# Designed miniproteins, single chains, continued (5), part 22

Each design is a single chain, and the fold is of that chain. pLDDT is the mean over its residues in the fold that is shown.

## One batch from the design tools (miniprotein)

Design m16791
Fold by ESMFold2-Fast:
Structure m16791 (fold): chain A 84 residues (1-84)
Amino acid sequence: MEKEREELKKELIEKGASEEELKEKEKELGKLAVQEVLQEIVSREVAEALRRIGDIVQEQIDKDPKNINSKEAIEKFKKLNEEF
């Protein structure tokens, strides 16, 4: 188990993660039996993050009138749907 955690740290470092990011990930994943559920946990965390990002983006678009580019993109998508 120690060897596998050390290899996971090496892999994250090679991907350019900072030492602080490695400590954060080790804390989260180490408590949840990295070997058995790492892929399942990561997939779940990604799905949760994507849902939260979607909600934040939608809320920011609605509440930030200065985000002209994002609103323009949505407007263009609506126009394309109307043409078909």
Scores: mean pLDDT 60

Design m16792
Fold by ESMFold2-Fast:
Structure m16792 (fold): chain A 106 residues (1-106)
Amino acid sequence: TLPGGPFGGEGIKDLRNSPEPKDREEAIRNAERAVEAGERLAEAFRAAGLPEKSVEAARLAGIAVAISLVTDDKEVIDRAYANADEGKGLEENERWLEEALERVRK
């Protein structure tokens, strides 16, 4: 589920920072779905014969969206999206996602 609810980012922020374990679990599931959506888009781009840069950008975009669902660190979010736009920084985005997920899992 890619959130775009009536309150946008505030709803997403509340989930990952919620004292309720179920809300934090939902934030993690939404992040996992964002990564899966990026992988599915990358598969579609590869099947369509698009350049490797477009395939990697799709994966990176999914990871960047996932990061935005599990952190409120604007600088990390902005850098993750910049990496997606450049088609680079996969290891950096994956590391930031794992670090953010560890914080939400508490």
Scores: mean pLDDT 78

Design m16793
Fold by ESMFold2-Fast:
Structure m16793 (fold): chain A 62 residues (1-62)
Amino acid sequence: DEAYEYLNKGIEAFHNKNYKEAAEYFKKALELDPENKRARAGLALALEKLGNLKEAEEVRKL
């Protein structure tokens, strides 16, 4: 499952504090599986770590 692979890569990048890379992987996971709550939460958290607070808020409102 390609969505699952991107989700796992995002989680790994986030744990390594590579927040920009994590956000990119979580976005890919959501493109493939828009209902993936873990990917949405991960994206919002990665964006908050990057200081993209407005984008993070929009992601959380989905």
Scores: mean pLDDT 85

Design m16794
Fold by ESMFold2-Fast:
Structure m16794 (fold): chain A 82 residues (1-82)
Amino acid sequence: SAAAQRAEQEEVLRRAEAVARKVLMIKSLYENFGENYSHKLGVDRETLERLAELVKRLREAKENGDEQTALQLAREILALVG
């Protein structure tokens, strides 16, 4: 149903936002204090940098009201940490 599809999309976005907050926190700790916590996401440093770029694009898509691009970026973020 359309309601089930919307609920799934909202759950994907919610899960991606949780990952995004953790990515930004871990990146901030690395850049400001030199401490690497990328393992807390189960990823290496290169993947953390890719995640940070996707998070930036997700934020921009949400600010622009581009729900379709935001959903695509959310799925990419979740696939990388999966």
Scores: mean pLDDT 83

Design m16795
Fold by ESMFold2-Fast:
Structure m16795 (fold): chain A 73 residues (1-73)
Amino acid sequence: DTVEHAVRAVELVYRVASQLPTPEAAVKAFREGALAIAEHYGLDVEKVREAMDAAGNDLEAGRQAAIEVIREQ
């Protein structure tokens, strides 16, 4: 299941990004990783980007928004 694999990959990126020394670095790394995952699995990269942009600097909100958009595909 492409969606399940993409969600698992996003959760892995979240775990790695959350270990970075600043919230800004964590959010940037998570966003870049989530977009790369969406592209790799042939998902709608634009929708994932828009959802994370709406979450702003909140890493947890960004994670939830990206996963919700991926699950809707």
Scores: mean pLDDT 86

Design m16796
Fold by ESMFold2-Fast:
Structure m16796 (fold): chain A 96 residues (1-96)
Amino acid sequence: LTPEQLDLVAQLTLLIIQLVEAKRAAEKGDFESVKEAAENLIKQVETLPLSEEDKKAIIDALNRAKQAASEGNYEEAVKALDEAIDILHREADRIE
């Protein structure tokens, strides 16, 4: 792996950790922390060297998580966060 690919894998891994923490916040009913995490993650994803399609998919999932959290909808919030985690895992796997 190039240093740039290693840095990207590290960044993707840290985003996945933050999403897992957001899921735990949702499980505790801490929907304010879910909204804050989603907003911060959207900003981080915009700066990553990912395809525009994958960025849009992750950002759309994070916006759904924010909406679900605002409604107190635990199941939808967790589902949306899981979608974002899945996309990030696929991107990390593609880097080889």
Scores: mean pLDDT 85

Design m16797
Fold by ESMFold2-Fast:
Structure m16797 (fold): chain A 58 residues (1-58)
Amino acid sequence: MELARVTRDWEARLPTELTLREGDLVEILRKVNENWWLVRQVATGRVGYVPASALERV
């Protein structure tokens, strides 16, 4: 399982995006491109796209 920590708050702008708060733990499911990754939030099980720049791999 590839994990990442959210480094800054991110507010979803589209239904396919995931709203995340700094310190949230996510599982990286797919790196669609260099800018956007599909992740699952560990605490909620919710899945969505977030900017890769908001994540730090652990």
Scores: mean pLDDT 85

Design m16798
Fold by ESMFold2-Fast:
Structure m16798 (fold): chain A 92 residues (1-92)
Amino acid sequence: SELLIKAAKAAIEGNLSEALKLLAESLGLKTEDRELPYNKELQELLLLSIGGYAIREGDTETYEEIKELLRKAGYYDIVKKLEEFEKKLKEK
């Protein structure tokens, strides 16, 4: 999903408003333009939500692209959490 990849890039850049808008669009949801202040916990939550949605949809190409973007940006902790989530889903 091009929208999920763009959402991940926006979240990594700290543009949380754009990341949420792109994530909502990928989910088929309409959102109002709202400014979100930068918050580290919200950034991490958005990154986990974006990557987690790609995993849940079985979009392997998008998920691998998101992991590569996260590794490039130094978010190795988020990559680890996503890989743990993927493992748990495959065990169900």
Scores: mean pLDDT 81

Design m16799
Fold by ESMFold2-Fast:
Structure m16799 (fold): chain A 69 residues (1-69)
Amino acid sequence: IPSNKERVEMLRKQAEEAKKQGDYDLALSFLGHAMHSAISGGDLETLKELAKEKEEVEKQKKEAEQKKK
């Protein structure tokens, strides 16, 4: 059974792949699942990092929407 740390790492990599493809909604979904795994593992430091990554993706999404017009 994968550890909570292994699940977080896999989900973070999937979020990064989604970002590279320009799919910010999918990236946010993966980060949300990673945050759940961090909470389950009691890893508050990783949860804090994931929250910052989520804020960054949300900003990138808004910038992309503004350029699309």
Scores: mean pLDDT 80

Design m16800
Fold by ESMFold2-Fast:
Structure m16800 (fold): chain A 77 residues (1-77)
Amino acid sequence: SEIEEKLAKLSPEHQEMLKKALERLNISLEIAKRRGLISEDQAKKVREEAVKRMLSEAKNLFEMLGIANQLFNKALG
């Protein structure tokens, strides 16, 4: 996918930070789906937006986690 191609171009340190942030986000999204709080389509959109914003805006893991939390909370309402 285009996202996977962009990930391959990142430094190893950046790839590790992004992977950790997305891993935490995915856990939250799976719990929310299981509880019926969001749809699979909403979860997919949150994941796609998170990757794009983390790649363009975030300088470190803390900022990546902040983006993940913001998008997750927005999806919940």
Scores: mean pLDDT 83

Design m16801
Fold by ESMFold2-Fast:
Structure m16801 (fold): chain A 78 residues (1-78)
Amino acid sequence: SAAQLAADAAADRAQTEEALEKMREIIANAASLDPQKAVSTGVAAVIIAAAAVNLDPSAEPLLREAMELMRELERALA
């Protein structure tokens, strides 16, 4: 139903926003973090964002932000 799809899309967007915030926190603390855990958090955020785009194409900017943050994380861990 349209209501269920709208609710699922809203939930996925909210989950994506939470994941992006967690990525920003990880990047800010990169020097003190386990690189494997940091990378896992970044990968999870990209997957969550991709799922959000699958339900709502207007969420594409969130996926783009997730990919940009992943690049930032990679630079911070170097």
Scores: mean pLDDT 81

Design m16802
Fold by ESMFold2-Fast:
Structure m16802 (fold): chain A 65 residues (1-65)
Amino acid sequence: DVTKFVGAAIRVIGIAFEAGAEVVSVKDNTITLRVDASDKKAIEGAKRAQEEAAKEGFTLNIEVV
């Protein structure tokens, strides 16, 4: 269901963006975020976004650089 995925993606991306994580890609059922290893707030926000994505039935990958 594209509509449900898009709605969930918007919410998850909002959480990540507010925490300072960078959105690398959004494809089908997968969102990829990038966070700086020194930015604890962004890492914590990305983990919250990952948990929320899992509840909505899609995958979120976190890349730490």
Scores: mean pLDDT 77

Design m16803
Fold by ESMFold2-Fast:
Structure m16803 (fold): chain A 74 residues (1-74)
Amino acid sequence: MALEESIAAERERLPEYVEEAKEEMKKLAEEVKKDPSKRSKFVALTVGAAIRAVAAGDNEAAKEILNFGDELEK
């Protein structure tokens, strides 16, 4: 029950986390263009956000985060 309650809470908050993650990724991508050493932090944020989406049971949100990260690097 406790684990299922935690998953339900994560799912309810997931849309907000996805939007926050995308905004932070966009900011970090701009910083990476100025300082390439920050790319590891950008990759860590992108992967971490995708893992959180998968943990919440939303594989489509995880794909959206990864695709958004790829688009920001172009």
Scores: mean pLDDT 76

Design m16804
Fold by ESMFold2-Fast:
Structure m16804 (fold): chain A 74 residues (1-74)
Amino acid sequence: LVEALKKGVEKTAEQLRDMIVREALSLGASPAEAEALARAYVQQLEKAAAAGDVEAYNALVSSIPAAILRAAAA
């Protein structure tokens, strides 16, 4: 997942959302939590990509696994 998301600059928003949702569900997050998390991260990733801010993009990608685990634990 993390390696696939790090190539996310070349991915569509739909592909990024699908990857995040699938991982969150596999770790025990509810469908509502998985969709909310994916929506929030895809929006921020698109904003960083549009701005050409590779550092912000990579920081966001690196934070996703921890955010998924937090959502699954809630």
Scores: mean pLDDT 72

Design m16805
Fold by ESMFold2-Fast:
Structure m16805 (fold): chain A 86 residues (1-86)
Amino acid sequence: DKLSEAGQLLAAGKYEEAIKLLEEELAKNPDNAGAWTLLGQAYFKLEKYEEAIEYYEKALAIDPKNIIAEENLKEAYKKLGQYEKA
């Protein structure tokens, strides 16, 4: 499936390819919390922490109990030096 493919691209360091695939998935299914989570992870790997936070927040808006998105969101805030206020 597209999430598995995007996850493999992220593991291979192909962040821009993963982003493109995830954006195509989200254009068809914007309620896919897993796709938002992986998109956040791709931006996090590119050190675009503000964008990563936005995408993790979208994932949590869809699935508030998404532990992966919650943990990654906290890490992104930590990278921005805002963990203590997040």
Scores: mean pLDDT 83

Design m16806
Fold by ESMFold2-Fast:
Structure m16806 (fold): chain A 60 residues (1-60)
Amino acid sequence: GEEFIKKLEEKIEELEKKIKELEEELAKNPDDKELQLELELAEGMKALLEGVLAFLKKKL
């Protein structure tokens, strides 16, 4: 229901904040491979959750 959508939106917001923080850290340390991988994983997770959210909003 709506509670699940709210939780997805909250997780997306958390990922957006994390992505911003990782981008800022990577700008300071551009050769940090661990930061690069963490950023790519966070971006991938956000894309998947946004896809699920879009599907749910279309179905409602």
Scores: mean pLDDT 83

Design m16807
Fold by ESMFold2-Fast:
Structure m16807 (fold): chain A 68 residues (1-68)
Amino acid sequence: MSEEEIRELLNEIGRALHEGDLERAKELIRQLYEAGKLSEEEYEEAVRALEEGDYDRVQRILTRAYLR
């Protein structure tokens, strides 16, 4: 997965979170995990935070993963 594709996925996740589209956000986060951009721990934490409605935590997890 290219850096441009990752940026597009992150932008789509942000939009899905803003719209409250949890199913789409979860699917996009799963795509990052399958591409090796999230560790298993980061993926599990992001999904849990998403299901709890803690979007700030989701954003922190994704930002941390992207910086690495």
Scores: mean pLDDT 79

Design m16808
Fold by ESMFold2-Fast:
Structure m16808 (fold): chain A 71 residues (1-71)
Amino acid sequence: AEEYARALARFAREVLGMSEAEAEELERLVIEAAKLAEEEGFEAAEEKYGARLEALEARLRARAEAGRARA
């Protein structure tokens, strides 16, 4: 889980143009959600971290749209 989260954050930083701070937030959220899912099950992880992960995805989409509008 942690290795996967780090690979995702690295991909987002190097390919999707996320900042270092945004990549660190993504890595942290994915690791913590995965750990909670292993401890308490997927439903608990979704309830606690689902909204934060959706907000991060929305920020990435908004930034991509803003980039296109300014290109």
Scores: mean pLDDT 71

Design m16809
Fold by ESMFold2-Fast:
Structure m16809 (fold): chain A 70 residues (1-70)
Amino acid sequence: TEEEEALKKMEELLKKLEEAVKEGNIEEALKYLKEMEKIGQELQEKNAPPEVLEKFKKIGDKAIELVEKA
């Protein structure tokens, strides 16, 4: 489904963001975070189910914490 593809992309972006942070490349990490934010906005506009939005939020919160703690 569209929601499954979006969640998969969020997990892939989180992995890339983690790698960028580990390499000290905060600019790339912020780029991935921005891409994740765009996906979240699109899901909200499409009125995705609350359970999907919760999973999105958990992945996004992890990404934000990684960037802020870098």
Scores: mean pLDDT 83

Design m16811
Fold by ESMFold2-Fast:
Structure m16811 (fold): chain A 63 residues (1-63)
Amino acid sequence: RATEAEVRALLAEAERALAAGDLATARQHLDEASIKAFELPYPVGMEMLERAAALRARVDAAE
């Protein structure tokens, strides 16, 4: 089952992949984080989804 710590770790890994220019790995971690964030209660789940969306926009801009 998804935990807040697990989702936060996936978002941190996505940020590191983006900083390294590894857009494919960043997208993979963002997809996992988004799926797991849907299992979290409101408002934490929404907070995590908003962070994932912001990171995805940065990945898309880096392409």
Scores: mean pLDDT 81

Design m16812
Fold by ESMFold2-Fast:
Structure m16812 (fold): chain A 83 residues (1-83)
Amino acid sequence: GPAVATVTVTGDRTGIAGAQLGGAEAGRRHPGVRGTVVESTETRLVMRFEAPTAEQARAAAEAAARGALDSGGATSVEVEVEE
């Protein structure tokens, strides 16, 4: 089946927006990557990325994580890969 990576971001609105922008950019650049918002609150975002390979799924989740961190609004970021 497809590989899955999950990113969990805790922070303010800027951190969450940064994660969403990073994840969306990864999806646009890689047609096989599909991102889904699993949980969204004002302080927490969980996104799941499905891809043909674990490497692609991880790269998409890491792009979302970097977007969150680059925004300055994230207090914590976690990436988990399912194989």
Scores: mean pLDDT 84

Design m16813
Fold by ESMFold2-Fast:
Structure m16813 (fold): chain A 101 residues (1-101)
Amino acid sequence: MSLSRAEQVEAWLKSLTGSSRDASLVGLATQLILIRAVEENMSKERVEGVLKAVSEKLKERGLLNDNQLKGAKTLTVEPTPEEVKLAEEALAEAEALLAAR
């Protein structure tokens, strides 16, 4: 069943119990990217670029260590400026949603 973006985000947020804000930010940003990928019919390569850009931004913020980036480290794709922008938008949306929580 296809849920709306808002319903998918709400369901994901309700599944969070005892998670740190940092872990919630990582998970929510990833979920927002996956929802957008389905809605906008993004290519696999674009999704991988955006996910790598998110992982790099989270590492720059000190929120992810090398073990937590294990999946992203297998991605050899270089994020395009558009993919970096999508990553920044997803992180900003995730931060705003968590601030309202």
Scores: mean pLDDT 69

Design m16814
Fold by ESMFold2-Fast:
Structure m16814 (fold): chain A 60 residues (1-60)
Amino acid sequence: PLLITITVTVGDKKRIGELVVPEERAEEVIARYKESAQKWGEENGVKVEVEVEVRPLPAP
C-alpha cells in the first residue's frame, strides 16, 4: 500500500490530505483529486495548485 499526500493551495491557504491506497489504484485516486480540485477552482474563480507526494508504507 502507498501513502498519498495531497497538498492543495488556494491563494495563500493550504490544505493537506492523506490517503492509503493499493498501488494499482494510486494513479486513479491522484487523477480524480486533481480533477476535482481544478473543477472546484474553476467554479470559484480561483487558481488551485495541487502537489502530490507518494510514499510506500512499511510491509505488515
Scores: mean pLDDT 78

Design m16815
Fold by ESMFold2-Fast:
Structure m16815 (fold): chain A 120 residues (1-120)
Amino acid sequence: SLVEEAERLIREAERLLAEARRHIKAGDIDAALDALERALALLERVLEIAKELIEKGDYDSALELAERAKRLLEELIKLGMEVLKKAETQEQILRAIGLILRAIGLLEDAERLIEKAKSK
């Protein structure tokens, strides 16, 4: 089911955010960026599933998934900002900025999905 797929993606995103936090503490900025970029891709898919659930009339599942994705995106943005502050190379700085901007865009998408699910 779409809900089971989204639940699995959320658990993997949570694991990747925890991995990114460990890498940031260790000063391994490239590994932290890799983990954050992978988590972002999973959260983007979760929001796509939430959109599909709204189209199918499953507003309760869509709301729960969008709210969980929103919380993880907020954490991802905070970790991305920590990476940006610790970035030592131009490549790391550009990757971190790109990551933060993409995550902000998905956060706005999540907020719109939450509004749609609550309005039904």
Scores: mean pLDDT 92

Design m16816
Fold by ESMFold2-Fast:
Structure m16816 (fold): chain A 71 residues (1-71)
Amino acid sequence: LSEEQRRDAELALIQMMLALAKLTGDAELAIEALRRAKELGIELPESLKEEALEVARSAGEEAEEEAKKIL
């Protein structure tokens, strides 16, 4: 895989993780997706960041703060 293909594949995985987290209310999965994006230097669309933060917020203040630290 080229660098570009690898980043596209990682972005697709992150998008799937966020979609699953939203469907299941899994704040830990949402935070994991955000952490993965940050570690890989992948810029997420603002809408996905907002969705991840919403999922984290639904789990409580501590999860919301963890998501904010990553963003």
Scores: mean pLDDT 81

Design m16817
Fold by ESMFold2-Fast:
Structure m16817 (fold): chain A 61 residues (1-61)
Amino acid sequence: SELEKKLEEVREKHKELHEEIAEKLREIGFEFNLELYKKGLIRDELLSEEEKKRIEEELKK
């Protein structure tokens, strides 16, 4: 349908912007988690192994 065609065009345009936004959101999320971890407010279960490693690296700086 015409609507499906337009949605696909929008998706292609959004892919590049979406990746950029997702990357920025990950950075913001990491900063937030780092701050919470320093204050002892975040549970280990809420953090991935990669996030824990990155937090430990930041704490060593």
Scores: mean pLDDT 68

Design m16819
Fold by ESMFold2-Fast:
Structure m16819 (fold): chain A 93 residues (1-93)
Amino acid sequence: SLLEEGNEYFKQGDYEKALEAYKKAIEVGEGVEKAEALFNLGKLYLSLGDYEKAEEAYEEAIRILEKELGRTHGALIEPGYNLGLLRIERAIK
């Protein structure tokens, strides 16, 4: 899948190809798969130092996951934690 392709490029450090693959996964994806692509895009933006785009991507991923799976689903733990940590870092720095 485009999501898996993006994950492979991200792992290899090919951030340009990872970004392209994740953006395509978001464009064609729906529901949980789109949210997973958004979460991984957020992690990629964080690796690039783009904190604003990382926060936006995490917020959109969480919104979709809450709608699809409900507010208490385990899939929200990692995106919620990453968003919280990012917000704390931005407030301190």
Scores: mean pLDDT 84

Design m16820
Fold by ESMFold2-Fast:
Structure m16820 (fold): chain A 79 residues (1-79)
Amino acid sequence: MIKDPLMSPEEAAKRYKEVAEQSINEAKELLEKGAPRSKIASHITAAYLAAVAAFLVSGDEKYLEEIKKKVDEIWKEYE
């Protein structure tokens, strides 16, 4: 594994959370544009994977649950 000598566990978790938030925001933008479900789902999958990675590094279950809640809200708005 490549080790980043400047990356702490806290910094790694922060980067994963940034990826999760970006993927959620992209999914929301796609929803507003009326994009196909498959395209919205790909960004949601990326957000879940990043949130799981952040949880595994930080132990922050609350953040993972918040991302799950945001995903549920996106699907409720999908018609």
Scores: mean pLDDT 79

Design m16821
Fold by ESMFold2-Fast:
Structure m16821 (fold): chain A 84 residues (1-84)
Amino acid sequence: SPLREEAEKLVKEAEKAIDAGDYQRSAELYTKAGELYIQAGDLEKAAEMYRKAAELFANYGTTPEQKQKAIELAKKAEELRKKL
């Protein structure tokens, strides 16, 4: 699936961002990968991506908006897991 291939590419870019110490960029890339996995119907991988993004925003987010994104992404991950 082209959507899954694009999501996998974003996951690899997110991992490279972590290696570079760019945790906020990594969180945004994992969020985008999660959205693509939802479109592809891969809810388990979508939940995992949103969980990773939530942890990164929670641990490395410096703005109130980023901390709020952590809460929202954690809730989205939990709701996706309930559909499995």
Scores: mean pLDDT 89

Design m16822
Fold by ESMFold2-Fast:
Structure m16822 (fold): chain A 80 residues (1-80)
Amino acid sequence: SEEELEKEKNRKLGFDLEVYAALIEMVRAVTGDDAEAEAVRQKFIDEIAEKYGLSDEEKERLKAMTPEELIAKAQELIKK
């Protein structure tokens, strides 16, 4: 069903966000460069928005999120 397809899409989006949040923190820890970590974060969000067909509003909302907020959003999406 369309409902099951949307649920699966949201679950996959959640997993990608969780992985990307962890990778961004790894970049920050390894490089010690917050600006480089933020550039990587922006790129990952753009890639996710393209992959999952997110609206410009949703994309900008994700770009404004902290790592903690991204993880919370990921967990919310995975649960559904």
Scores: mean pLDDT 77

Design m16823
Fold by ESMFold2-Fast:
Structure m16823 (fold): chain A 60 residues (1-60)
Amino acid sequence: MEERLKELLITKSGMSQEEADEAIKELERLKKEGLIPIVIENLRELGEEELAEAIEEYVK
């Protein structure tokens, strides 16, 4: 799941490997703060369904 999420961040968002790793660290912080549902909702509103699904699966 983490590998899939990194691939989507690199290919869909144009992130470097380092930026993708930083984004995953930020998601871990957001998970601890209970903000992941807001992130998923925002991504779905933007039409980023595949990325939203990857994040949801990663945080399970």
Scores: mean pLDDT 78

Design m16824
Fold by ESMFold2-Fast:
Structure m16824 (fold): chain A 81 residues (1-81)
Amino acid sequence: SAVERLEEAAREAAEAARAGDEEAAREALLRMMELAAEVGLPAEVAVGYALRFIGHLLDGDGEGAAEAARELARAGREAAA
């Protein structure tokens, strides 16, 4: 399902962010954004979490970025219910 793919993309984004792999993290974030739209998450909410993810990633805060990815996935799951 789109929700399961969103959870997978969120896990990949979190792992890449913790590893400092900026390219992999950005690629996973783009997949999360596409999947968030597919599950019906409002664009405003998705963009808010994406900006938080990018901010933490640029600051070298892999754990903060991972948390933002998990929150985006959770919001998407709730929107799909």
Scores: mean pLDDT 87

Design m16825
Fold by ESMFold2-Fast:
Structure m16825 (fold): chain A 75 residues (1-75)
Amino acid sequence: MEELIAELKELREKSTDPERQEFLDHAIALLKALDELGLPREVRKAVLQGIVDELSRYLTPEEVERVRAVAEREA
């Protein structure tokens, strides 16, 4: 989970769009909570996929590919 959180933090620091920044902050908080709660693997995988799919509305295709690759490793 640490690598995915780091990737999202880097994207947030590069972002100038307040809506994109707010969504990234919420995604980071959710990932931290998910990691701490020890949720079942299938629930964790589904939540990670949902986050990546929603992020695709705010990110470039290249950024989506990077985030998806990291999320698949962390699932």
Scores: mean pLDDT 78

Design m16826
Fold by ESMFold2-Fast:
Structure m16826 (fold): chain A 60 residues (1-60)
Amino acid sequence: MFTFRVEFESEEKAKEVAEELRKLYPDAEVEVEGNTVIIKTDKSVTTAIAMALTAIGLGL
């Protein structure tokens, strides 16, 4: 299992990004802790990195 944490400017932004990630990657476990989005996947490190980059892009 691969776990990535992406920190955003606000809790509101983190929740927004997490909701979009759940739509794009429904098989992944996506959690929010404060302003941080936590992405967990067992598929591959490449997939986890792609999810993290998508989260950063959505946060822009």
Scores: mean pLDDT 77

